Designed miniproteins, single chains, continued (2). Designs and how they scored, part 119

Each design is a single chain, and the fold is of that chain. pLDDT is the mean over its residues in the fold that is shown.

## One batch from the design tools (miniprotein)

Design m7957
Fold by ESMFold2-Fast:
Structure m7957 (fold): chain A 159 residues (1-159)
Amino acid sequence: ASSEKQRLLQQAQQLMQQAEQKAQQIKQQVDNLLQTGLGYLVAIDKAAEQSEEAAKKKEEEGVNQVSTLSTQVLNLLEQMAQLSLQAVELYNQVSPELGQQAAQHAKGLIQDVGDYALNSLGLLGDAARALGYEDLAKTVEDSAAKIRDLVNQALAQLS
């Protein structure tokens, strides 16, 4: 019966579509993180004009917000990677050729989203460093390292 392979193909397509939707959500969350982080650089500078204590408090708020948003990006990336892996496994059950095509597509999605996130965090980290906000810069750099590790792990699982 052709029905079982058609069912597997439909499930694989749905999982890959969910992974693609997560990719778009990650890009939106990265944009929000970059906008929020850059906004805090401006807010810290403005607070520094008033007092050193005000600047330190604003940097602490910025670190907390960037950490929260970075954790959300990591969680979405992990969900996207898992959906992609599940889709590839189901495509492979239909045929090895479809499994290989799905794996290449999944690698492309993970790499595109990973590069997008790392480029945005790189810009934010460099800006924070240039302004002397070392705690915020370190928080961004630590987040970028975690994203890079997760991307590399996901790409290795698809090899």
Scores: mean pLDDT 92

Design m7958
Fold by ESMFold2-Fast:
Structure m7958 (fold): chain A 79 residues (1-79)
Amino acid sequence: EFDADGRTPLHKAAERGDLEKVKELLENGADVNATSAETGKYTVDSPKGTPLQLALRNGHEEIVELLRKHGANPDVRVP
């Protein structure tokens, strides 16, 4: 289920660098291409984009590789 910010557990695990949790969520069918809230509906610090973008932004290379293996969209760009 989504939290109040529209983030999935996979978004949170990718942001934290929690590789074990990312693996668990992907094995349970988590949507690798799920997007968080994209419009400025809530300011000041709303992470936008996919779990892949969050992992890239935070330098979690192992999680980036794992997400790509599970079908993460390579056309989605990090800002």
Scores: mean pLDDT 65

Design m7959
Fold by ESMFold2-Fast:
Structure m7959 (fold): chain A 90 residues (1-90)
Amino acid sequence: MSEAELKEAFSLFDKDGDGTISAAELNTVMRSLGSKTDLDYIIREADIDGNGTIDYPEFLTMMNATDGPLYITAQEFIKEMKHLLKLHAE
């Protein structure tokens, strides 16, 4: 997935346009897509500040995971984001 696609996907989750995604917003979107991926754990691990929000650099770090639970979650998330981008691109 390209940087442009990741930025576009991030923008779809960033309801307020303030450059952050809340864990609640992300989980709501993933549930609406029928995803069973447990993001609470992963979001808390990515959220270094512990404020319940993910900024764009933290989002990129999560998506660039190469191993472990973050990698698996990133792959599922990429799949769901591609689906969202396809539905939105009309």
Scores: mean pLDDT 64

Design m7960
Fold by ESMFold2-Fast:
Structure m7960 (fold): chain A 62 residues (1-62)
Amino acid sequence: VPVEGVFEALEDYEAKTPDELSVKKGELLKVLEALDDDWVKAKSLSTGEEGIVPKRYLRPVA
């Protein structure tokens, strides 16, 4: 399954550290890098902010 591409946030996630990215349900993100099985580095298409997000909060868009 491709890890890179455009993903949609399935639910709200609040960053717990400066390295993490806060997202809102329905927000579109570009996955830049797979860090491990549980975390990805992503960029918000709405804000341009980058950070790490739990992969389970994201769904591939098309």
Scores: mean pLDDT 77

Design m7961
Fold by ESMFold2-Fast:
Structure m7961 (fold): chain A 61 residues (1-61)
Amino acid sequence: MKVGDLVKALVDYEAKTEEELSFKKGDILKVLEIVNRNVIKAENKEGKVGYVPSVFVEKVE
């Protein structure tokens, strides 16, 4: 996984802070930053940006 990749949400997730991104299983997100092994910064289809746990997403082939 790298910056610019599209990833698909594997589960529903509700953001606990405004810095996190909420998503539904099957949502496609764009990777903006790889913060560390456990967290990425991503953008949804509405242009909302936030942190996402990397274990809940997979790269779209």
Scores: mean pLDDT 83

Design m7962
Fold by ESMFold2-Fast:
Structure m7962 (fold): chain A 70 residues (1-70)
Amino acid sequence: MNKAELKRILKFFDKDGNGYISAAQFRHVMTSLGQKLTDEEVDEMIREADIDGDGQVNYEELVQMMNATE
């Protein structure tokens, strides 16, 4: 899946337009897209992006993490 496509999907769930999405919504999106990510890997991404621990994650940072492997 392309970075732009994932970001567009995440923006659809970001109804407030503030650049954040709930951790539960992000996990659901990743699972629904059939990504080759385990629940553990998704949880790790959420923990790294959810600095405040309030259950909201900056999805731009999450998308960058997915593309930072080369």
Scores: mean pLDDT 69

Design m7963
Fold by ESMFold2-Fast:
Structure m7963 (fold): chain A 107 residues (1-107)
Amino acid sequence: SLGEQLLEAAEAGDLERVRELLAQGADVNARDADGNTPLILAARAGHLEVVELLLENGADIFARDNLGATALNLAGGLSSRVSEEDAALPERQATADYLAQRFAAAA
């Protein structure tokens, strides 16, 4: 489905593919079997440009996976599923900072 392709593209950081899929009518809030949205997968991977594009297209910043984690939790390494080394990557910190600002503005 378009939603499944959007989840894969968001996790991969494929900005152009995400843009194409959203233009084709892919559900920006699609969910995988673990409850991950495209925003959660992009944030977890530290793909800031994809995170920005998804939020611009109406992604739910408050969406939670099946373990109750938001995109902000996973970007900031606050989840036990993110390694300490991966959480310390500059692109992940930039993504976490961006999401924290957007989360505060949306609340």
Scores: mean pLDDT 78

Design m7964
Fold by ESMFold2-Fast:
Structure m7964 (fold): chain A 101 residues (1-101)
Amino acid sequence: DLVKKAEELLKKDPNSKEAARYYFLAGVKKLNEGDYESAKEYFEKAIELEPDNAEYWNNLGMAYLLLGKLDEAREAFEKALELDPNNVVAINNLELLKTFE
């Protein structure tokens, strides 16, 4: 269990970037299962541990988009672009959001 691995890592190191990675992978798994609310929560936990990771912000934006929270999705993708200005995934997702405007 990815979440259990993250929790075990956090017991040894409360700032574990490896734990952030396991929360991120748990979020991706939930996203693929259609559990967008749980995906959002796991991406938020990953960001709490590693806020400068553009990939985590991109996937948080995707979870918000799939929840129909377009303004929150835009803000998350914009943060991903702030962290990585050449992030093609964030650029493409922001262009996609313009189709709902």
Scores: mean pLDDT 88

Design m7965
Fold by ESMFold2-Fast:
Structure m7965 (fold): chain A 116 residues (1-116)
Amino acid sequence: MLKQDADGRTELHRAAEAGDLEKVKELLQKYPEALFARDADGRTPLHLAARAGNLELVKFILDSLSDEERKELILARDADGRTPYHLAREAGNEEIVKLIKEKYPEAEKLRDADGR
């Protein structure tokens, strides 16, 4: 497994936040389990990619997963009860919001810790 730093983040978390698609592809070939790693805020790499607005990277991550794994990661809640859908919506990443709703319409019905 990839090393986690003091914030619980792996190299995959950092690559996803930075939008480094080439590095994400390399890391997922060796460490596909790192997609499920949670940082100190309870966030997965998909949370960080959705917040950063990297549509191609989000598509690549979702396409690298089985249907069951995609559902698990899309529905994953961080420490504030926020899913990747919530972070994309808050950041104004309309195309990522649309992509998640298209694949999992129930994601729109999920509430964060504030009921939003």
Scores: mean pLDDT 80

Design m7966
Fold by ESMFold2-Fast:
Structure m7966 (fold): chain A 96 residues (1-96)
Amino acid sequence: MEEKQKELFEAAKNGDIEKVKELLKDPSVDINAVDEDGRTALHIAAENGNKEIVQLLLEAGADINAVDKDGRTPADLAEKNGNEELAEQLKRGAKP
């Protein structure tokens, strides 16, 4: 669990689409697990502007409204880092 959680966070941070897809097939992976800052993989992908990974995580059931220790949603982190289009997509919910 812990190692797969770290792999998911690193893949979300690095834009490793294939690794995210692999990890999401594993039923032991908690899509909504949080790091030391209360951030999910969705927070990390949104902060780094990894649009395809954001979409994969949302399709896998990631909580779009999860808040980190600073009260920030994934949309807030995308907006803070200049990913305005991604922030708007996250504010609207999962892409149709």
Scores: mean pLDDT 81

Design m7967
Fold by ESMFold2-Fast:
Structure m7967 (fold): chain A 59 residues (1-59)
Amino acid sequence: GKLVRALKDFTSSHPVFLSFKKGDLLEVLKEIDEDWWEVKSLSTGETGVVSKADLEEVG
């Protein structure tokens, strides 16, 4: 899928959201709506929902 990079650190204990660090590479699995994307962390293999505003395309 589309590769994106995290623009900031984000931590959540909620199972729907993915926690990530600034600079992490993520793969977009689904564009849920205009504001929220389902992504997979390339470093951890975990999946979750992330705000599109916190991501930058790298490819």
Scores: mean pLDDT 83

Design m7968
Fold by ESMFold2-Fast:
Parts: C-alpha cells; structure tokens; sequence
Structure m7968 (fold): chain A 63 residues (1-63)
C-alpha cells in the first residue's frame, strides 16, 4: 500500500534516479521493499525517485 511520509532532513540527490528534498517536505512512498532506499514521489514537484529511508518518517499508511 501507499505510505505518506515526511522528510526529517535535507537530501541532495547524488545520482540521476534519486530525489532531492528539504526537511518537512511530504513524500508518497510507492515502494518500501528496499531496506535503505525507497521509491517515492515528491508531493511538491510530482517527481519520482529513490529516497534514503532514514531521511523520511512515516506519517500514515493507506493500505
């Protein structure tokens, strides 16, 4: 199911498939099967990319 999450720290993408974000930005987690990296969509920009899982906190789970 989808997970609503929020960034706890600023992150600058190091590779083209990664997402940059600022502390406090909301993200929709699309795939949390990875331990250290999740696939997420920025609710601010609509862009999809990998995010480090320890840089985001779960706010709620939809399913």
Amino acid sequence: GFILAQAVKDYTAKEADELSFKKGEKLLVLDDSGKDWWLAQSLKTGKVGKVPSDYVEILEKVF
Scores: mean pLDDT 83

Design m7969
Fold by ESMFold2-Fast:
Structure m7969 (fold): chain A 133 residues (1-133)
Amino acid sequence: SMEEVNAPQPELGGMTPLLNAAASARSEEDVETVRKLLEQGADVNVQDPADSLTKGATPLHLAAANVRNEHSLETVRLLLENGADVNAQITGGPYKGDTPLTLARRFAAPEYRDELVELLLSNGADESLIIPR
């Protein structure tokens, strides 16, 4: 079970189930899927092993970049409550060095962006971790 939940899945583009669930959560059922994966021992700080645009991204990076409704915001809260590294920097791909905070500011839906930024900052997000472009 634990080994299976942390295994990259070809049908998910090489992402683990938690990476896929964190990127795509939009409903109460999706949040429950994230919760169950974490309860089954999914690594909350797993890095995307796929050679894709999201290479090296953690579940928190993907969730923060994809906040569009209350359930996707709840997914960010759930990951933080389960020990997600709020200051994780992406290790590869075109977003190398981005943090959950930098991705939230760039990609989160405007209606949820301020609440998401406040949530990340209250959990110790470091505003100085900005890569100059």
Scores: mean pLDDT 84

Design m7970
Fold by ESMFold2-Fast:
Structure m7970 (fold): chain A 88 residues (1-88)
Amino acid sequence: MDEELLEKKVEEVRQASEEAVKRTKEDPSSYNQSLEDMQQVIDKQVEELKKAGASKEVILEGLGKMVSAGREAAKEMEEIIQRQKELE
């Protein structure tokens, strides 16, 4: 048990990552704020897993998945910013 809670917390980070990418496409100046917002979402989900009494193994698995999702989004956001600057 806790797999459902873990997946829900990882999904929150995936959604925040998708919104960060969309925001960066609409307003490239929001890039730094969007990165900070994603990190805060990851930190919040990890703390909620700890408060829910999740095992150390579950917390580490969740953190790994969340960090991976955030890094992929950050890379996509960087590519968007570089591409848009080349067109302006």
Scores: mean pLDDT 81

Design m7971
Fold by ESMFold2-Fast:
Structure m7971 (fold): chain A 68 residues (1-68)
Amino acid sequence: MLEELGKRYPDLSDLELEILNLIAQMGEATARQIAKALKQSQATVSRHLRRLEERGIVERVGSRYRLA
C-alpha cells in the first residue's frame, strides 16, 4: 500500500503516505484519531489532510476524512 501510493504520488511525504494508509485501514478518521495513531500533533496532521483534500486524494465528511 505505502509503496504503491508513493509510486502514484511521488511528491507525497512519508507522513502523508502513512496518513493515507491509516485512512484506508479505518475507512474514515478524524485528524485527532490520525494524530494519536501516528504520534503526531493534530496541527501537523490537519495541515497534511488539508493538502490531500485540495488535491482530491481524500474527501472530508463533517470532521472525518476518507479516501476519495
Scores: mean pLDDT 79

Design m7972
Fold by ESMFold2-Fast:
Structure m7972 (fold): chain A 57 residues (1-57)
Amino acid sequence: MERYRAVRDYKALRDDELSFKKGEILEKLEEVDEDWWRAKNEKGNVGLVPKDYLEKI
């Protein structure tokens, strides 16, 4: 399982995006484009996240 840690807070701007807080763990599901991944949070919610806000753990 590819796990990433948020390096900063993100507030979703669209309904298909996922909000997260710095330090939150997200599982990478797929790469959607150059800047956005589909990811799942610890609660099981799935959405688009900006990859530049995440670091590999």
Scores: mean pLDDT 85

Design m7973
Fold by ESMFold2-Fast:
Structure m7973 (fold): chain A 99 residues (1-99)
Amino acid sequence: VTEYVAVALTAIGAIEDLKLATEAKTKELAEYYAKRAIGDAKWVLENVSKLPKSLAIKLLEELKKEIEKALKNPLLSEELKEELKEVKEKIEEELEKLK
C-alpha cells in the first residue's frame, strides 16, 4: 500500500516536471526538469506492477502525452530528447502489456 502511493506520487511528480520542462524559457530549467522527470519515470516503470492496472494506464498515458509535448521544446539537448524518446518507447511497451 505504501509502495503504491509512492509510485503514484512519483508519476504525478514526473508529469508536473515534464510540464515545467515544456514551459521552461531557459536551457538550464528545461534540462533540470527533464532530467528529474526522466529519473522518476524510469523508477515508475520499474515499479508499475505495484499500481492498479487502471491507474497505471492513466498515469502512463499522461506521462507519454507530456513527454511528447516536452520533446517540442528546442531548449532541450539532443541527448535528453533521445532519453525522453527511450522512456516514451518503454511506456508504450508497458501500456501494450497492460491493455
Scores: mean pLDDT 87

Design m7974
Fold by ESMFold2-Fast:
Structure m7974 (fold): chain A 63 residues (1-63)
Amino acid sequence: LSPIERAILKLLLENGKLTVSEIAEKLKLSQSTVSRHLKRLEEKGLVKREGKYYSLTEKGKKY
Protein backbone atom coordinates (compact mmCIF):
# COMPACT_ATOMS: atom_id res chain seq x y z
CA LEU A 1 0.00 0.00 0.00
CA SER A 2 1.07 3.60 -0.66
CA PRO A 3 1.61 5.93 2.36
CA ILE A 4 -1.70 7.70 1.59
CA GLU A 5 -3.59 4.37 1.47
CA ARG A 6 -2.08 3.34 4.84
CA ALA A 7 -3.09 6.72 6.32
CA ILE A 8 -6.68 6.24 5.07
CA LEU A 9 -6.87 2.74 6.61
CA LYS A 10 -5.55 4.09 9.94
CA LEU A 11 -8.14 6.92 9.94
CA LEU A 12 -10.98 4.48 9.26
CA LEU A 13 -9.71 2.14 11.99
CA GLU A 14 -9.67 5.06 14.48
CA ASN A 15 -13.01 6.66 13.41
CA GLY A 16 -15.09 3.70 12.17
CA LYS A 17 -16.68 5.43 9.18
CA LEU A 18 -15.89 8.67 7.34
CA THR A 19 -16.95 10.50 4.18
CA VAL A 20 -14.52 11.49 1.40
CA SER A 21 -14.63 15.14 2.58
CA GLU A 22 -13.88 14.17 6.21
CA ILE A 23 -10.88 12.03 5.15
CA ALA A 24 -9.64 14.85 2.87
CA GLU A 25 -9.88 17.39 5.73
CA LYS A 26 -8.07 15.10 8.20
CA LEU A 27 -5.24 14.24 5.77
CA LYS A 28 -5.01 17.74 4.18
CA LEU A 29 -5.54 16.25 0.70
CA SER A 30 -7.97 17.07 -2.12
CA GLN A 31 -11.26 15.14 -2.27
CA SER A 32 -10.31 13.90 -5.78
CA THR A 33 -7.03 12.40 -4.46
CA VAL A 34 -8.88 10.71 -1.55
CA SER A 35 -11.63 9.38 -3.87
CA ARG A 36 -9.03 7.84 -6.21
CA HIS A 37 -7.26 6.05 -3.31
CA LEU A 38 -10.57 4.91 -1.74
CA LYS A 39 -11.59 3.38 -5.09
CA ARG A 40 -8.30 1.42 -5.19
CA LEU A 41 -8.76 0.28 -1.57
CA GLU A 42 -12.35 -0.80 -2.35
CA GLU A 43 -11.08 -2.76 -5.41
CA LYS A 44 -8.59 -4.50 -3.06
CA GLY A 45 -11.45 -5.39 -0.67
CA LEU A 46 -9.97 -3.37 2.22
CA VAL A 47 -12.75 -0.75 2.46
CA LYS A 48 -16.47 -0.74 1.72
CA ARG A 49 -18.86 2.06 0.77
CA GLU A 50 -22.30 2.54 2.35
CA GLY A 51 -23.98 5.64 0.92
CA LYS A 52 -21.57 8.55 1.46
CA TYR A 53 -19.55 6.69 4.14
CA TYR A 54 -16.50 4.45 3.87
CA SER A 55 -15.42 1.90 6.49
CA LEU A 56 -12.96 -0.99 6.83
CA THR A 57 -13.88 -4.51 5.75
CA GLU A 58 -12.84 -7.44 7.98
CA LYS A 59 -9.85 -7.87 5.62
CA GLY A 60 -9.00 -4.15 6.01
CA LYS A 61 -9.04 -4.39 9.83
CA LYS A 62 -6.40 -7.18 9.68
CA TYR A 63 -4.10 -5.22 7.34
Scores: mean pLDDT 88

Design m7975
Fold by ESMFold2-Fast:
Structure m7975 (fold): chain A 113 residues (1-113)
Amino acid sequence: MDVAALEEALAAGADVNAADENGRTPLHLAAFSGHLEVVEALLRFGADVNAKDKNGYTPLHLAALSGHLEVVELLLRAGADVLAKDKDGLTPLDLARMMGHEELAALLEEAAA
C-alpha cells in the first residue's frame, strides 16, 4: 500500500532527493527502516544512492548500522560507495562491525575488495 502512494507522488513530480533539516533523504529513511520495496522504488525514480546527511551518513551507512542485509545488497547493486566515510571517519563496514552484524560485515568486506 505505502509503495503505491510513494510511486504516485514521485510520478506526479515529488522530489525523490528532498532532504530534511538533518540532510536525510527518503532513501536514508527507507534504508534505516529496512523497507526494501520503498528503497527499490526510490532508486527507480533516481534517488542519489550516495547522498550524505549532516553527519556524513549515506543510505548504505544507515542500512549497515540497522542490519538490513537485503537493503545493503540492493544499495551495492545501485552503485553505493562501500568506502564512504562519515564525519567520524567510519565506513558502513565499521558500523556493521560495531553493531555485531557479522554476515553483513562479511558482505561489505567482499564488496570493498
Scores: mean pLDDT 86

Design m7976
Fold by ESMFold2-Fast:
Structure m7976 (fold): chain A 63 residues (1-63)
Amino acid sequence: MSELDKKLLEAAEKGDLEEVKRLLKQGANVNARDEKGYTAIDLAGKAGHFEIAEILLEQGAWG
């Protein structure tokens, strides 16, 4: 997993919408998985960050 992908997962979990948008523009893999198999949309959804989940879905994310 690239550093960019790792930052995307972290930003999605924390609810940092602006960072998520920036990382996606930089080419972060929207479907990258963490060590437990969670994607950015999984982490955003679990944390209740619905605006982030919506943006990830628009970029082709799936849980």
Scores: mean pLDDT 81

Design m7977
Fold by ESMFold2-Fast:
Structure m7977 (fold): chain A 85 residues (1-85)
Amino acid sequence: MVRNLSLSPSQLSLQYLLLSIKYLKQGNYDKAFEYLREAVRLLSTLPPESQKRALEEAGILLKQVLPKDDYDRMLKVIDEELEKL
């Protein structure tokens, strides 16, 4: 069966988002925000359609797994990083 030869930017971005959530839950805020910034930077390199899809997926995941305060914090970091790009 044919599989991806390497992680696409979209897949890699989602992996960094998951790592960000993992570190946030562990209380490692520095690492959480670092991985979140890397995820956003990777998303910015995607075609508009793929970027929109990945951002929608990320928003759903964050809303489901994080308390409101942590969710709001993560969204602010995403918005700030997107404005810089």
Scores: mean pLDDT 76

Design m7978
Fold by ESMFold2-Fast:
Structure m7978 (fold): chain A 74 residues (1-74)
Amino acid sequence: SEEERRKRANQLIEEARKALDAGDYEKAVSLAEEAIKVDPNNPEAYRLLARAYAKLGDFDKAAEASQKYIEAMK
């Protein structure tokens, strides 16, 4: 259901945020990518993905995720 999908995505986003705060950047990427698969229009998942890639030094992927974040907010 839509409600179950949204709840799952929000849980993954919270876990990704905690991983990012803990310095587990690869885990943050994995969780944010899973959240995007569950709800591809969720802006927060793309924002977390961009931050995690920037921390890993993957600036091309960070820029791509940042662009998706901007698109998802429209």
Scores: mean pLDDT 86

Design m7979
Fold by ESMFold2-Fast:
Structure m7979 (fold): chain A 63 residues (1-63)
Amino acid sequence: GPGEIAVALKDVPKTSPAFLGLKKGDRVLILAETELGMVLARSLTTGETGWVGRSVLKVIGRA
């Protein structure tokens, strides 16, 4: 949920400006979640913010 830290389970390409690109092992701060399995997250590696699928993330703690 919002305020949680998650890790990317695989590489995620940045397909548009609205989406978050990630490398496997990148950590993100979750900012918001949707009922459709999408999260708004900020990369702790790049500082970029964007939408990413919840299924490619594993929560590892809280900020």
Scores: mean pLDDT 83

Design m7980
Fold by ESMFold2-Fast:
Structure m7980 (fold): chain A 76 residues (1-76)
Amino acid sequence: MVYSDEEKRALFDKFSKDGVLTAEELKELLKSLGYDPSDEQVEKIIELADKDGDGKIDYEEFMTFFDMLQQLESVP
């Protein structure tokens, strides 16, 4: 599935509060995309994407993570 930058932004804005995604919000976003991540898996994703170490994902970090996800879905 291919998402436009506008769709990624809308998805981020739908689930984010105050321009960042918490672990709970990221989990809900991933569930909306058909994933069923555990709380531990969501925390690990945040640790990989979160450059600031605040436990939240900003839009730039989210776009990087989402691009990687789309690449994984495009490769068998």
Scores: mean pLDDT 72

Design m7981
Fold by ESMFold2-Fast:
Formats: structure tokens, C-alpha cells, sequence
Structure m7981 (fold): chain A 118 residues (1-118)
């Protein structure tokens, strides 16, 4: 059933505690990210290190930079917490900076700034 498929999407985890959405978001697999979110994947699911799919997208050094930003935009549209902290207190912005994703770091900073203006 669709309900069992949604449950499986959110409860199926690898050895690192990562859901299918984590594994699609990190590499910048835009179409798969969209499909998983449309099927009810938990956009704020945390792996064993407290990383959300947004953390993994922000730490990505692989794939097209345009597709990576598009993945981040879709995750945010589905209610991803731009200020989520992992077990080390790091936000997606912190991981983007650490991995040299300058365009993505500026994008995330603007999204955090907009939340502070309202």
C-alpha cells in the first residue's frame, strides 16, 4: 500500500542511519529527491550523526552545482530546517563552508537571513 511504502521510505536506513532521501540528496539526484518527497519521505530525517538530507546536499562535492542548489531549493520547499544542527552543532551552512561549496553557502545564508527579517 502507499502508506506502507511511505513507512518503508522513512524507516529503511543503511548502516549510517541514512534514508533513501539522504542517499539521493547527497549526490544531487534532483529527480529522485522530488519523487521521494512527493511520496512522503521525511525531509528532516536524521542519520546516526544527526545529519538531515539538507546537511548531505550542503556537504556534497560531487555533481552539477546547479542541480545541487535545485535539490536544496526543493528540500526547503518541503520544509527542511535550514538551521538544523548535527551531533557536532553544525548547520548545513557550516558543512557547505567546510566543503568549499561557496555558491551554496551564500544561498543558505540568504535563506537563514530571510527567516531573521520576519
Amino acid sequence: SEEEEVKKLNETKDEEGRTPLHLAAGPGMLDKVKLLLEKGADVNAQDNEGHTPLHLAASSVKGDPEETIAVVEVLLEYGADVNAQDKFGKTPFDLAVENGNEDLAEFLKKKGGDNLKL
Scores: mean pLDDT 79

Design m7982
Fold by ESMFold2-Fast:
Structure m7982 (fold): chain A 95 residues (1-95)
Amino acid sequence: SSILENLNKYLNGEPFDPNLLLGERNMTLAQLLLTSNKVGEKTAEKIKELIELGLDVNAKDKDGKTVLDLVKENAVEEVKDELIKYLLEKGAIEN
């Protein structure tokens, strides 16, 4: 599938679409990373990388959640404030 092809491109360091929607919940790779477990420093770095590659920070999953919403729910306190500040500076909208 196109999803698996784009995931393989990302894993191999090839150009990929950071805005491609993955799985039944219509999540970007960034949103998927934010929902799999508690978000620490390494995941925070990956989210920043995906934004620099052109991720739409205001993309909503099937539940209407953005990366900002998922950071607020799942990030550990040590990275939460920094990630929220970064996302707001990149144009994330608070609801």
Scores: mean pLDDT 77

Design m7983
Fold by ESMFold2-Fast:
Structure m7983 (fold): chain A 60 residues (1-60)
Amino acid sequence: VEMKVVAKEDYTPKTPEELALKKGEELLILEVVNEEYVLAKSLKTGKTGLVPKSKLEELK
């Protein structure tokens, strides 16, 4: 399911699989991986990776 979200705060990746985020960065959710993580693409950088769901807010 493709859904646009925004980063609620800056995030530093803890693993190579995670995306670095800046507050206000827009992302496209490509896949829900599990309860805590989604696979997302940054619309700013074009990079894809895992992002904690708690750091994202749905764009309305």
Scores: mean pLDDT 78

Design m7984
Fold by ESMFold2-Fast:
Structure m7984 (fold): chain A 62 residues (1-62)
Amino acid sequence: FKAVATAVKDYTAKDASELSIKKGDVLTIHELVDGTTVLATSLSTGKTGKVPMSVLELKSVS
């Protein structure tokens, strides 16, 4: 399962397990963590971490 999402707002990581992102960043989503949080990789930074779904807009699922 791979999904692509775009960040709709900036997000700053609060924990070491989270990912900081900027509005407009494109992310690859790997899995759902806890229903409202996803594990994703930022294409801008190449880093992987947890991101709230509330700051993402899904573009495609494959």
Scores: mean pLDDT 78

Design m7985
Fold by ESMFold2-Fast:
Structure m7985 (fold): chain A 160 residues (1-160)
Amino acid sequence: AAAKRVQIIGMGMGEELARRIAAILRERLGDSVQVDLRLLGGATDELIIEQAPDLLEPADVVILLVGGSFGAGLSEEEVKELIRRLVDTIRNDPRTKGASIILVLLVGAWEDLEKARRVAEEVGEEHNIPVFVANREDAADVRAAAEAVAAEAIRLLNAQ
């Protein structure tokens, strides 16, 4: 069979999480998975949406690392609208049409976690996608998120 393809797209501040997810996927799936990392240094969630057409490659699973908007003073509804636009961009691209999407909301402060969890619940239900929340400044939270996201990616790859 051809190797399954996982693409990790998002903000450069998610690089440690992305590398940990990729390492777990390669360890568990070996040559049966190709993992591609496409991270934008200093990117806002809007810049990720604008650049997504140039970043997207054919994939079975797309993992989105976003959450820069939580620190930008945007409302909860404005953050949900940005995530909706990003998910729709991935779903409407011919290269990722039919790919499973995993969303990861990376926040830089504990006060943003409750807001991110509410957004994650509503966006996850609205789009029928798995959503994870992590504090990027907490190394234990980043490690736990990497394991959970990798396990969900493996589950989605095995369902195809």
Scores: mean pLDDT 85

Design m7986
Fold by ESMFold2-Fast:
Structure m7986 (fold): chain A 73 residues (1-73)
Amino acid sequence: SYREIVESLSELEKRILGLLGEEPLTAGELAKKLKVSQSTVSRHLRHLEELGLVERLKDGRYAVTEKGKEALL
């Protein structure tokens, strides 16, 4: 289930999903808010995108998918 996927995510990935659940953000904006490197955020965003929980928008921001919204419940 989506809940089991979220329970298997790292603490940082859960925090990324929470922030993206509020508004679309770039990897740089996420790195600044989370106080981690942009390369660290980008690695986790790739994993979340592979799981179908986030998508990259045309403007370079990331947003939660419908699947990702269910995972936040």
Scores: mean pLDDT 82

Design m7987
Fold by ESMFold2-Fast:
Structure m7987 (fold): chain A 119 residues (1-119)
Amino acid sequence: MPLSPEELELLQQQLAGYQRLFSDPEKRQEHLERLRETGSITAQDALGRTDLHYAAELGYLDVVQELLEIAREQGVLDELVNAQDVLGRTPLHYAEEAGHQEVVELLREAGADLNAKTL
């Protein structure tokens, strides 16, 4: 299940873009407000990843908290938390691999472990 060279390039571009977005408090706030207004919190990119996948992988605890609040307000918390990318991986998988323990705990409390079963 490795990514193609084009998918790997896209992943690197997306990670860099989200790191810049989430490290800038003004741009981060504008982006989160846009998600509240448009209902696009569960939107997946070409890799099947949501904003929550990138926030979890990068370890932006505050962004993860805000994304989970928006998802609760919109009634899509379960959908967002259990969203699978093209590799079948959820935000919880990336938080665990990256060692972001506080993000892992937040995602588990939000129901990640209860719905994501792999055989």
Scores: mean pLDDT 81

Design m7988
Fold by ESMFold2-Fast:
Structure m7988 (fold): chain A 89 residues (1-89)
Amino acid sequence: LKEKARERLEEILEEVKKLLEEGASKSEITEKAVDSVLALVAELNLSLEVEQKVIAIIAEFRKKVHEAKSDEEILEIMKETAEEILATI
């Protein structure tokens, strides 16, 4: 479970890096990342308690990305968020 989640989160991070390199907007990056993580949560069939914690982490992620001032900060926020999700699973 956790290993599969790690692989999928790494794929999501690489897709976001590519979108940032292509000049995608902060909104596009956030929506793509959130949609991908929510799809992953659905695939993993997590307990309600774990799912709720992941949803809270996603809400915090949206706030942090909105406040980010550079592509580098967005990537750092994504890495931190992925680690928090993995720690929760």
Scores: mean pLDDT 81

Design m7989
Fold by ESMFold2-Fast:
Structure m7989 (fold): chain A 94 residues (1-94)
Amino acid sequence: DEIEELFKELDKDGDGVIDPFEFRKLMELPIVTDAISEEELREMALEADKDGDGGLDYDEFVEFIKLFQKKFGLKEDGVIDLEEFKKLVEKLKS
């Protein structure tokens, strides 16, 4: 549900694919850039883009989120460490 809502926010065209520009906006979130290097984010995006078309469909986006959760220190089953996430959000506001 939350991943689906995020996908819909990024899929401005409603075509079922997140274009590279929309995806970049997600990667520009401070919580992402503070925790993960730009190089690592690019590698994750390439790993998720199974078709090599430069865009992410819903299944590819879900895989990207799973890779992000794994590298960001979140559980692969989608369980967020709320304490860790809260600390990152507070760090972002400073």
Scores: mean pLDDT 59

